# Ledger of designs, part 9: designed miniproteins, single chains

Each design is a single chain, and the fold is of that chain. pLDDT is the mean over its residues in the fold that is shown.

## One batch from the design tools (miniprotein)

Design m297
Fold by ESMFold2-Fast:
Parts: C-alpha cells; structure tokens; sequence
Structure m297 (fold): chain A 87 residues (1-87)
C-alpha cells in the first residue's frame, strides 16, 4: 500500500514536469523506487511531505532520488533538488 502511494506521488510529479512515463502503474513504479534504494523511512518521509504540500513532496522526492542514484550526501542532494526545481 505505501509503495503504491509513493508511485502515485512520483507519477504526479513527473507528469507535472511534462515527462512521459512508459509505465503509469503506481504499484510497479513504487516497487521500482524501493528496488532503487528507497527505504521504508524514505517512503514515510515522502508521504508526510505530501500531506503538508505538493511542493514539499517534490523537494523530498528529488532529494531522495539524488541521494540513492548518485550516492550524494543529504546536503548535496538538497542543493541539486533546489536547482532542479528552479529550472
């Protein structure tokens, strides 16, 4: 259930940025994000951010993806997320 919620948040985010997704199944996308290194704690943090605002969820999502994909520190991931959102 949490994976599906994360997948849905990711789809909304990507579509808001004009990115075409080949797979639009929230369950499969959520599983892919977990396999890419998102922990249960990361998932809970993203869901809590989404409850506060869509903008906060976008920041958290980009930060988490930057950390897991690039092995960046939290500080560098935050800087990259802010730069991406500004562009």
Amino acid sequence: MKEEKVGKIFIEFMESKGVELKNKDPKEIGKHLVESGLTDEDIDKLIEAYKKSKEEAEKVLIELLAMKRAGLSKEKAKEEAEKFLKE
Scores: mean pLDDT 69

Design m298
Fold by ESMFold2-Fast:
Structure m298 (fold): chain A 58 residues (1-58)
Amino acid sequence: MLTPIEKEALDKILKAKPKTLGEAAGIAKDVFLKNGYPGFVAGVRGEALAKIAFELLK
């Protein structure tokens, strides 16, 4: 199951309907950064969630 922070990030990606994986990753990274994650970790986790969101949109 996803954590509450991961669910928030995923919901924001799906609602925004980004055109690129980079845009989706940026949205998720911002959510992680605001929840106290360090930049590198926020970037890595954001990219992973962006990939999941794009698979769900297929």
Scores: mean pLDDT 79

Design m299
Fold by ESMFold2-Fast:
Structure m299 (fold): chain A 57 residues (1-57)
Amino acid sequence: DRRRRLEELRRELQEFEREYTVRLAAMVIQDASPEELKRLEEEYRRRVEELEARMRA
């Protein structure tokens, strides 16, 4: 049902946020270029937007 789906989506979002934070930290430590950081941010934004849209549906 809807509540169970929302719990699953929230869990997926939390897991994705953890992965993003780890990747971002690793890229910063490795002196990644601004373009590489932008690509990571774009990927993160798309995924968050998709999950949030599914939560609102």
Scores: mean pLDDT 79

Design m300
Fold by ESMFold2-Fast:
Structure m300 (fold): chain A 98 residues (1-98)
Amino acid sequence: EEEKKKNLEKGREYFLKGVKAYEQEDYEKAIEYFEKAKEYYLKADPSDVTPLIYLGLTYEKAGDYEKAAELFREALARNPDSPMAPVIEAQLAEVEAK
């Protein structure tokens, strides 16, 4: 669908901006961009948990372990069959240990 394509395109744009901010250790901007990416990706494909994973990683870097754990749990709940599930589970265990 044309609408799905537009949502994926916008989601990808914000996701790339989020990754750039994350690499620059600007976690406030990374969170803002990944939240926008999440909005568009979920509209296009609710099972695409990629922005949730990156939000979780960003909150972990920012020291918000509770929020990181919530995001990783949401990612696993939305797509337990994701190829990333073992990585998400490992990250969840790491933030829960802090």
Scores: mean pLDDT 84

Design m301
Fold by ESMFold2-Fast:
Structure m301 (fold): chain A 81 residues (1-81)
Amino acid sequence: MNELEFDKEVAIALLEIHKAIALNAASRRLTPEQLEEFRKKLDEIYEKAVKEINKAKTSEEVMEILRKGVKEIDELYEKYL
C-alpha cells in the first residue's frame, strides 16, 4: 500500500472511531427522536468526509479533510448536547 492510501485508511478509521464515540455519548443523553436526527446528520458528515478523503491527492489534503470532519462532528455534538 502506498503512503497516501495508508493515510486515507487511517483517516477513515479515525473518523469512524470519532463518530462511534459521539453516537455512544448522544445515545445516553438524547431522546429517541433526537438520537435518530443526530444519527442521520452524523452519517451525512461522515459520508461526505469519506468521499472527500477518497478523492484527496495528497496526505496534506487527507489530514485537512479529517480535521474538518472531526470539527463538524464536535459542532454537531455541541449543538445537540
Scores: mean pLDDT 86

Design m302
Fold by ESMFold2-Fast:
Structure m302 (fold): chain A 68 residues (1-68)
Amino acid sequence: SMEEIAKVEAEIKEISARLQALIDQYNEAVKNNAPQSELDKLVAEINALAAEYGALRKKLEALRKAAE
């Protein structure tokens, strides 16, 4: 439905903002020569959120195809 599409689009927008914030945090940590353990944790969080983003994009594609 159009409501489900709008909801998933809103979720993607929220995750995109969170992912950008984590990437910015990672870049700042690199500039400040943060410990490798801190960088590894940020990379793990980025990868987890990127996977969630990918899953939502696939869900959006399926919903749009079903609406056609």
Scores: mean pLDDT 88

Design m303
Fold by ESMFold2-Fast:
Structure m303 (fold): chain A 58 residues (1-58)
Amino acid sequence: MEKAKEYLEKGKEAFRRGDLETANKYFGKAMDLAMKEKDFKLVDEISLELERLMAEHR
């Protein structure tokens, strides 16, 4: 299933496990789809998760 929310869930699961590479990949896909669908609530949630992920990369 190629839906923004599904990618967001997969990204969150990967992030929770410490798999930052997989989390970044899924968050990127989720953002692209959410922006295309104009789902601003989802865009905001994905942006917040991406900010958290970026804080882990030093």
Scores: mean pLDDT 78

Design m304
Fold by ESMFold2-Fast:
Structure m304 (fold): chain A 72 residues (1-72)
Amino acid sequence: SLLEEARRAAEELAARLRAAGMPEADAEALRDAIIRIAEALAAGREAEAARLEAETLAALGEAIRAAIANAA
């Protein structure tokens, strides 16, 4: 099912990001966001899924910008 595939993919991604040095809380937040998007899509809530995707990408962008600023 979409939800089983999304959960597996999200957990694998989170594990890889943790191994790469991402804080556990951030990796888990990303995992949970991916699962929520998949849940919205599975329920036919395309507008909600699009909003959640945009919010997740915005948060990821902010995290990347913060990491760059802290490295400077």
Scores: mean pLDDT 79

Design m306
Fold by ESMFold2-Fast:
Order: sequence, then structure tokens, then C-alpha cells
Structure m306 (fold): chain A 80 residues (1-80)
Amino acid sequence: SVEELLAKLLDKLEEFNKDGSGEITPLDLRRALEELGINPSDEELREFYKRLSKDGSGTITKEEFEKAKAELEKNPKVLE
């Protein structure tokens, strides 16, 4: 399901976040999805990115990413 893919995606993004500046870009999201065997379209990337960045700022901060992961783990349907 989409929620299972989001859980795996958040795990991959956590790896990128540990290495990075504390911001997750759309390119980081694409790479994480490709690591999971998914070749997302630009539209699909925008949809996933928008769900992770709840304020629609165009970037996912470390804080937003951590909150999204915690919310998904608590209730997988929150990010559907």
C-alpha cells in the first residue's frame, strides 16, 4: 500500500537526513524512492513531498521530516 511505501521512504530519508544539512530536497526524495525500486514521475514526487511538508514551503526541514515519521508510525493513515 501507499502507507507501506511511505514508511520505507521515511526510513531512507532518515539516512539522507543524517548525512545532510537538515533539509530534504525533492532530489533526495527521488533518490530514496529509486532506492526502493520506484521510478516516480515529477507529479508523484510533488505529491509525496507535499505530504511530508505540511506547510507547503517547498522544502522539508529536519523537524518536519521527524514529525512526519513520528505521525506515520503512530497512525499510518495520517499521511495517506
Scores: mean pLDDT 64

Design m307
Fold by ESMFold2-Fast:
Formats: structure tokens, sequence, C-alpha cells
Structure m307 (fold): chain A 84 residues (1-84)
């Protein structure tokens, strides 16, 4: 399974509400391709839903670093930081 396959698996698991398994799939996608901004963003969203807020901050910061045009990641980072 390559990075894109793990990313797609993570998205499907997220849609099914299988949040911890989605985290594992997105982490595998990132291990294979650390430059995948979408994988970092999706990891942040799943971690936020799990209440793992400090980890979510780190994931959103990476997503923004890789894709500064991702307004949703910036909004998510501000939202999560407000909860800390």
Amino acid sequence: MDADEYYKKGVELYKQGRLEEAVEAFKKAIELDPSNADAWYMLGLVLEKLGRLEEAVGAFEKAILLDPSNEKAREALERVRAKL
C-alpha cells in the first residue's frame, strides 16, 4: 500500500466514524509521504474529533506549512488553540 492508498483508506475510515483507525491510516500516509498537506490536515481533523487537541495543533501547523493557501487548516488551528 502506497501513501495515496493509505490516505484514501483514512478518508473512508473517517467517513465510517472509525476515528482511531483513520488516525493510523493517515499516519502511515505521512510516513510514506511527509509532504502530503491533505493527509496532515485530515489527521488534524480526526485528532480534534478525538479530543487529542495538542496533537491536532501539530498536524494543522504541518498542513499550513506545506500548503499556506489552506484556509480551512488555519481556521481549524485557531479553533483548536482556543480550546487549549
Scores: mean pLDDT 89

Design m308
Fold by ESMFold2-Fast:
Structure m308 (fold): chain A 57 residues (1-57)
Amino acid sequence: SLERLKALPPEKQRALAEAAGVSPETILSIAEMTGGDLDAVARALGLSREQLEAFLA
């Protein structure tokens, strides 16, 4: 969910951003634009849903 993405520790935010090739600010922008739809976020970042879920665990 959007709240889960916003609550990510800075270290996990950086790791996710590096994996996606974007900035942490870009991840938050995508999360806001998609309303926290994890499938849409993963698709926008070029990741699988499974890869995104691993960063949220």
Scores: mean pLDDT 78

Design m309
Fold by ESMFold2-Fast:
Structure m309 (fold): chain A 98 residues (1-98)
Amino acid sequence: SVQEELIKEFEELLKQESKLTGEEITLEQLEEEAKANADTVESAYIALLILEGRILEALEREIEKLEKLLEKSTDEESKKKVEEHIEKLKELKEKALK
């Protein structure tokens, strides 16, 4: 189904985040920093939205979560990598709206 395809593309984008490893500052390190300071309820809610097939809402919340992570980041190179990943998520969101 369309929802299954969107979920698979979302999972693929999440896997692509792991390919940013090997740098001093990685997307994973930024996520760990955000999790230490952010409400973990948000991540749980995004997971619930995915399970309910509410993929558009899940994408919107993941984008917002990463945008908040950018505000907390002090490393310019890490910010660029997160911004590039946010753009990929926004592109997937546009596909979900069509």
Scores: mean pLDDT 64

Design m310
Fold by ESMFold2-Fast:
Structure m310 (fold): chain A 91 residues (1-91)
Amino acid sequence: SEMEKLLERAEKLLEEARKSGFHPDIVLELIRVADELQHLADEKGMEELRRIAGRIADLAVRILQSTDPAEQEKLFEEMKKLLEEARKLVK
């Protein structure tokens, strides 16, 4: 499904962002994918997935605003947990 493809892309982008030291271009792409997932979830009436996707986008924006590697790592772990929760909802 399109929802599963967006989720898989978000998971790959999050890992790629971490490996790059949270390069802005990769984090911006993650925000776009999370926003797309949020819109698709809203259209399908999947309220919990919509909320999770919105939270992921918000946390990714915080990574862009942060200059503290420890804060970026904490935000990464929170997003990883949210993606695991999202995975349960699209299967």
Scores: mean pLDDT 88

Design m311
Fold by ESMFold2-Fast:
Structure m311 (fold): chain A 80 residues (1-80)
Amino acid sequence: SLDELIERVVEAVREALKDASPEQQDIAVSTVRTAVKAANGDPELAKRAVEAAAQSLEAHGSITPEQAKRVRDAALEAID
């Protein structure tokens, strides 16, 4: 289900950022959750949305490039 997919991706993102600040975790989780929800259960669209979300977080300085890579990799694995 979409809710199960969202929860799985959110858990993966939180684990990928467990060493980050709570604020960095929250903004990354919120951004990725919104992206996955917008894909409306389509795994291919969800993967593209996650890649765009991670790039956006990095571009805005919300998380570091290394953190953005971990978020992207973890979220893509969770969608698969």
Scores: mean pLDDT 86

Design m312
Fold by ESMFold2-Fast:
Structure m312 (fold): chain A 74 residues (1-74)
Amino acid sequence: SAREAAIALARLVAEAAREAGDEETARAAEELVRALRAGDLEAAERAARRVEAGLAARPELRERAKELVAEAQA
């Protein structure tokens, strides 16, 4: 489902952010996971915007997240 896919993706982003030492983006991704699980769409939207800002600021983190997604689907 779209919700399960979004939660899985957010978890991988949190992992990539922690590996990169970006604790702010990692926390935003964790908040996104919690909001999606709770069905809190407003909180999920706010957390998603913070995740996007973190990924935009660090292209290396964005590429690492893509790698983790590919590994999880292999």
Scores: mean pLDDT 82

Design m313
Fold by ESMFold2-Fast:
Structure m313 (fold): chain A 73 residues (1-73)
Amino acid sequence: SQAEEYLARGRQAFEQGDYQTAIDYYRQAAALADQAGDRQGVAEALRGVAEAYRAMGNEELARKALEDAEAAE
């Protein structure tokens, strides 16, 4: 799916240390999963956002993204 494609691109950016690009792709994946009614996909993408913020040292935004992921399920 389109959401899975963006999720894969987000993971690739994360592995390259490009955390902001990873967040942008993960957010696009979450939006597409939400439009498709895929709550699990939204949660997975938002956990990606949380992991990227944690890697950047932004614990507040990481926590917020994790809370949003848990709320999506």
Scores: mean pLDDT 89

Design m314
Fold by ESMFold2-Fast:
Structure m314 (fold): chain A 86 residues (1-86)
Amino acid sequence: MKEEYLKKAIEYAKKAIEYAKKGDLEKAREYIKKAEEELLKTGDLEIDISVGIARIQIGVGKVIGEEKEGLIKAAKILIEEAEKKL
C-alpha cells in the first residue's frame, strides 16, 4: 500500500500550499505534517531525505521572515518526491 501513502501525502501537501497562499500558516503547517507522516510510512530512504530537506526549508523560512515561502517550498518538495515514486 505504498502508493496509498504517496497519494495521501500529495493531497495533504497540495492543501498545505492552498492554506499557505491564503495566509493560514497554522493549517499549512498541519497539512505538511500530515503529508510527512504519510511519506515516512513508506520506509523509503530517498523519501526520508526529501522530508528532511523540506523541514530545512521550513526552518530557513522562519529564520529569514519568509515562513509562507518556506512552507510552499517544503510542500512542493514533498509533492515532487511522492510523484517520482508513483
Scores: mean pLDDT 87

Design m315
Fold by ESMFold2-Fast:
Structure m315 (fold): chain A 61 residues (1-61)
Amino acid sequence: MDKAEEAARKVGEMVAAGVSDEELQKFIEELRKQDPEAAKAAETALKVIRNGRAHVAELRA
């Protein structure tokens, strides 16, 4: 399994579970020390999720 895909999926699960932005940032920093490619994928996934969430928030406002 691709570690980058696994990291991206993990970030999605953490966001769905309501993990704080501070904990998400810490997770990405730990990944960056072990696997920079996986950390980049996780950061990209978080940006995509945040963009989607912002759009949904506009519809609910």
Scores: mean pLDDT 73

Design m316
Fold by ESMFold2-Fast:
Structure m316 (fold): chain A 58 residues (1-58)
Amino acid sequence: GPGVATAIVSEYKAGYTDTPVDGGSAGHAAQFLTGKKVDAPKGLITTGEAMKLIDEAA
């Protein structure tokens, strides 16, 4: 949802690339921002990895 996407982008811009993010939530954020289906990682990933998912989906 939009809240998760905002949180990921905000943390990344603040330089907190190691903040844990649920992989399913990161996949949902990537789909929300890009409109493409994204394979969600299982478990916790970093904010940096979540941003890579968004960039790769764009």
Scores: mean pLDDT 75

Design m317
Fold by ESMFold2-Fast:
Structure m317 (fold): chain A 74 residues (1-74)
Amino acid sequence: SMMDGVELGRLLQELLTADPEEQKKIEQRILGLYTGSKVLSADGKLLSNEQSLKVAQQMIQRVKSARARREAAE
């Protein structure tokens, strides 16, 4: 649903600052949104389940990179 996109954005922001235990839970929630939901890309395009999973994995990797830089700066 469209609300899944809003939730995804919120989860990605939480992933940036979450503790390792919370990070695992957030990643599972993100993947769960892509398992059976009708997902739209940031551009509003309807994705297949396979495409949605790939996009979710790419977003998670991007956030992990940003998180690593934040932790290194601390």
Scores: mean pLDDT 68

Design m318
Fold by ESMFold2-Fast:
Structure m318 (fold): chain A 100 residues (1-100)
Amino acid sequence: GKLEELKELLEEAKEGLEKATDTLAKNAYKAAIETIELAIEIVESTEDEELIEKAYKLAKEAVEAAKLAEEREKAGDIAGAIGGVLRAIGELLDLELLKK
């Protein structure tokens, strides 16, 4: 189910953070981890299938944003890396609004 998929995303994001060597990638993975942890809390607290799907989507998009930040930073594209960090934070903020 979505809870198991979110726990797998959390493990993936934590591994990404552990392997990240550069500052922007680390910050992006930290934002992704916070997004996934909030998504897990939402999914555990509700039976609303639409809310569950939205939480999962935002968590997944945060992980993809963190991966993008890492790829861009490794390529020397600091502006692109910052974009990835901001996207990961944006997914977290969107999820905080769904919690209300």
Scores: mean pLDDT 88

Design m319
Fold by ESMFold2-Fast:
Structure m319 (fold): chain A 90 residues (1-90)
Amino acid sequence: VEELRKKLVELTDKAIQAVLDGDSETLIKILNEIKKLVEEMGKVDPDLVRIAKVSVDRILYLAQKRLSPEDVEKIQKIADEINKIAEKAL
């Protein structure tokens, strides 16, 4: 449980840095890692899933302000997939 929380924080920090660097490819890879982590979290603790949703929404907001519309569309699609997994766990 605590390890899942630590991984989420680490991945969120890396995702924000990727947005700031304009590195959409790295951001997409990190979001796919968060997606897998949310699936694991959903089996253990729904509060971790709620925290992950907030982190993903924050990442998406920053991406919308800094990245190209084409890259934002790809990121939005992964964020939507994460939200769908989270809703099944809640």
Scores: mean pLDDT 82

Design m321
Fold by ESMFold2-Fast:
Structure m321 (fold): chain A 65 residues (1-65)
Amino acid sequence: SARSEEVYRSLLIISEAVKRMRELGISEEKIKEVADKALEMLNAGASAEEIRAKLEEEIEKLEAE
């Protein structure tokens, strides 16, 4: 179904964001906070596009610190 594809795509996006944050030297505590937010959005019915945008925003904030 379209939702199953969206969930799969979202999980890949979250996985890639976690890998990127880890490579950037972001703490595991902060990575967990960001990943948990994205998973909560996914559980609430957010699209892959919305999840990507949120992850990009959160990573940009962490890079600016």
Scores: mean pLDDT 84

Design m322
Fold by ESMFold2-Fast:
Structure m322 (fold): chain A 71 residues (1-71)
Amino acid sequence: REELEKKIEEAEKKIKEAKKELEKAKKELKAAGDDKEKLLAAIGKILNAIGDLYKAELELEKAKKKLEELE
């Protein structure tokens, strides 16, 4: 149970980090204006952050389900 709780905490931390990267990338996108290189770089960061968020959310759900099965 404690091991699953640690995995949940770790996944939540990754979710927070991915959300911070996403917000940072959104700010870069707004700051880019009409600069094509900056726009493409910001879009790339947004896509990467979304991917990281999705993976972390899957890990969180998996750990929570395993914890519920122990109760």
Scores: mean pLDDT 80

Design m323
Fold by ESMFold2-Fast:
Structure m323 (fold): chain A 84 residues (1-84)
Amino acid sequence: SMEALNAPPSPEAVELRKKAEELRKQADTYEKQGNLDKAIELYKESIELYEKAAALEPPDSVNAGIFYIEAGVDKVYLDILEKK
């Protein structure tokens, strides 16, 4: 049903997502400043928060999928930074 597809994530998952997004922005800023160690730390924290947000949603839900995709994006950035 449309309601199942358009249901908002849980309030806890929303707060974790907001924190993860902020950490990712901070990581990007530190990377641009050449502080790779701090950028790596912040990307790792962002990944953890996105995965926690996904775990709060029903399995196989659209919201869980979106949060896992976001964690995956952070993992790609982390891999690039760890190779510098």
Scores: mean pLDDT 84

Design m324
Fold by ESMFold2-Fast:
Structure m324 (fold): chain A 60 residues (1-60)
Amino acid sequence: DEAAKLAAEARELAERYLAGADPEEVLAQLRRLHDEATTPEAKTILAATIADLERLAAQE
């Protein structure tokens, strides 16, 4: 399932961000995954994760 695989990859990237990774690099990776996603479900999950991390980065 593409959505499940991309959700797992997005979660790993979010965990890297929370562990101190560069937010711009993490967001760039998430945007690349979003561009490559083919199913609406996968695109929705990635768009939500990107939006959540952008909000979190803006608050810090």
Scores: mean pLDDT 78

Design m325
Fold by ESMFold2-Fast:
Order: C-alpha cells, then sequence, then structure tokens
Structure m325 (fold): chain A 56 residues (1-56)
C-alpha cells in the first residue's frame, strides 16, 4: 500500500469513530472510501486494517 492510501484510510477511520461507529464499522467505511477512489478491494481492506492498527 502507498503512504497516501494509508493516510486516507486513517482519516476515514477517525471520521467513523467521531460519528460513534464501532471499529468493525469504521473498517468497512474506510474500505468503501478507498474503493471509491479506485483502489482494489484487497488493497483498500489492507490499508484500512493497517490504519486501524496504527491508530489503536
Amino acid sequence: MTKEQLELAKQAIKEARERGLTDEQALTYATMVLMSQGISPEQAEEAAREALRELG
């Protein structure tokens, strides 16, 4: 994954958490956001999971 994809995923996770979503829902949301930018489902999920791990 690229640093840009990871940064976008982190922002999506933070946004989801601010809205009161669970970590599982935040992961799904971040994956969908990345896929909307043309990233493959596999790469999007990897970036979202890594963002979640780094954010704690």
Scores: mean pLDDT 84

Design m326
Fold by ESMFold2-Fast:
Structure m326 (fold): chain A 65 residues (1-65)
Amino acid sequence: RTVQSVRDGIQQLEDGYKSLKEVLEEKKKKFGEKYKEEIEKSIKELEETYNKRLSELQAELAALE
């Protein structure tokens, strides 16, 4: 595993997070009243998953020299 492959992983994770968060925020804007709890849960799970994966990849990057 190379420094570049970990950096690529971080970039893909960040891009994916931003794209999915934008989609969920748009859904919340259009359908928030009907699906508020479901969308908010999805956003929270996305944020928690993103932060966990980002921390793991950053730690791996630091270990690779």
Scores: mean pLDDT 77

Design m327
Fold by ESMFold2-Fast:
Structure m327 (fold): chain A 88 residues (1-88)
Amino acid sequence: GMMAELERRLAELERRFRRLAEEALRLASQLPDPEVARRVRLEVEILEGLALIAVGVGKVTGDLEFTIEQLERLIERLEELIEEIRRL
């Protein structure tokens, strides 16, 4: 049913977010400027916190569509961050 499909989509997005967060932290560790690296790590930590809140809201309220939408936005920001790092 629709709920099972939303749960599968949520699990897929959680795995994708985790992989991108790990990639951003890996790239941050390779940056020559320690202040830039610190700012990247802080932004990843903020995005991870927001992802945990979004997942928690979905679990408590059952509004998985909202959680999916929030995770997709956070994934987009994480992808933008990785591209920003790659341009440095």
Scores: mean pLDDT 89

Design m328
Fold by ESMFold2-Fast:
Structure m328 (fold): chain A 59 residues (1-59)
Amino acid sequence: AEAAFEKGVAYAKKGLEAAAKGDYKTAAQHYREASRYFAAAGEPALSALAERESKKLAE
């Protein structure tokens, strides 16, 4: 659970950094991975938030 949460945070950070650079495709991919790790960590609210950001940036 702890390792999955740490990976979720790491991918969310990479997603934010990619979005800040205007690389929305890479940001969407990183948020999608963050969502999967947050789900594995038992964090449904964070998983849903990351999935929403991924879909929003993939438009």
Scores: mean pLDDT 82

Design m329
Fold by ESMFold2-Fast:
Structure m329 (fold): chain A 62 residues (1-62)
Amino acid sequence: MMTPEQKAEAEKLLNEALEKGGDHEGIKTAVEGALKKLRNGEIEDPDEFLAQLKGFLSQAVP
């Protein structure tokens, strides 16, 4: 299960992704689904999940 700190960081990263990609239906749907899974405790690997979010944001803004 994610620590409170990891959960807060993930929510921040997901909100940033939604702000940057909110005009794209696919990105919006994916981010909303990820937020729902995060809030329901359905994230199986928190470290991998956070790494994937950071990678996405790093590629969007160099």
Scores: mean pLDDT 72

Design m330
Fold by ESMFold2-Fast:
Structure m330 (fold): chain A 93 residues (1-93)
Amino acid sequence: SMKEDIELIEKYSKELGLSKEATEAIIKAQENIDEITQEQLEEARKLYEESPSEEEALKKAVELAKKGELVGLAMMALIVEKYGSKRIAAERA
């Protein structure tokens, strides 16, 4: 749900090095999450996979999200989900 995604962004914002302005821009963009198309999700995945590092992917996602680009929001969701999964695995180990 959108609430769970917002809570994950807030929870991991400090660990991801996100500024308050970047976090707020992403939360605001999530109000339009239902408008993300399949093509935008595929483009976000491609941009994420083609990024040389997770830090560069995060930087690109934040830049696009600040411009109101839904592709940036989709990239951020992928980054947060992947980070959260790794964190849960580490805490379980």
Scores: mean pLDDT 67

Design m331
Fold by ESMFold2-Fast:
Structure m331 (fold): chain A 66 residues (1-66)
Amino acid sequence: NDLVRMLQEKLDQLGLPASFYGATQDGFFGPGTEAAVKAFQKLAGLNVDGIAGPETQQAMQTGLSS
């Protein structure tokens, strides 16, 4: 799935470890990709539900500021 692959690439650009989204960026939304989404949601202060919905997508576009 191209959308899942784009999500995986965005997570990589945000500096999340490859271990969170698995060994490959092949568009497979498995436990690793879900864990990466949850990790991003926790870091961004969002509701941690593992769903890449509108709120999570907007936060990814804005990026994380430290």
Scores: mean pLDDT 67

Design m333
Fold by ESMFold2-Fast:
Structure m333 (fold): chain A 74 residues (1-74)
Amino acid sequence: MAESLIATGQRYLKQGNYDEALHYYELAIEAAKDDPELRAQALFNLSEVYRKQGNYDLADQYEQEALQLLKEAE
């Protein structure tokens, strides 16, 4: 379930294990393919990891993708 993958990613992020956090958030995005709110949550979490790594271009890209999904939702 995407929620379980997000929770695992958050655990790794708290440990400073950014590579594992990214991996689980990417799996969560794929698992939430047909759930725009949950996919947006995973994309915001992915954006947060890139921001913590100083990769602001990727952080902004994923944040905008998340916002677009929420804007397209009912």
Scores: mean pLDDT 84

Design m334
Fold by ESMFold2-Fast:
Structure m334 (fold): chain A 61 residues (1-61)
Amino acid sequence: MASLEDVAEFLRLAVEAYRAGKTREEIIELVRQYAKEKGYSDEEIEFLLKTVELALRALDA
């Protein structure tokens, strides 16, 4: 699994994109691409995307 520091970095990226007016789908794609560039496995990327989705849902509340 990704480290806690890496998860925090991905969440920050997602929040910044959300504040910039990007859609949930655009944010998910952005995080996926960034994680791929960092060399994360498909399983790790799925975990990161789940975490980002939960965070975005909390921001929409």
Scores: mean pLDDT 77

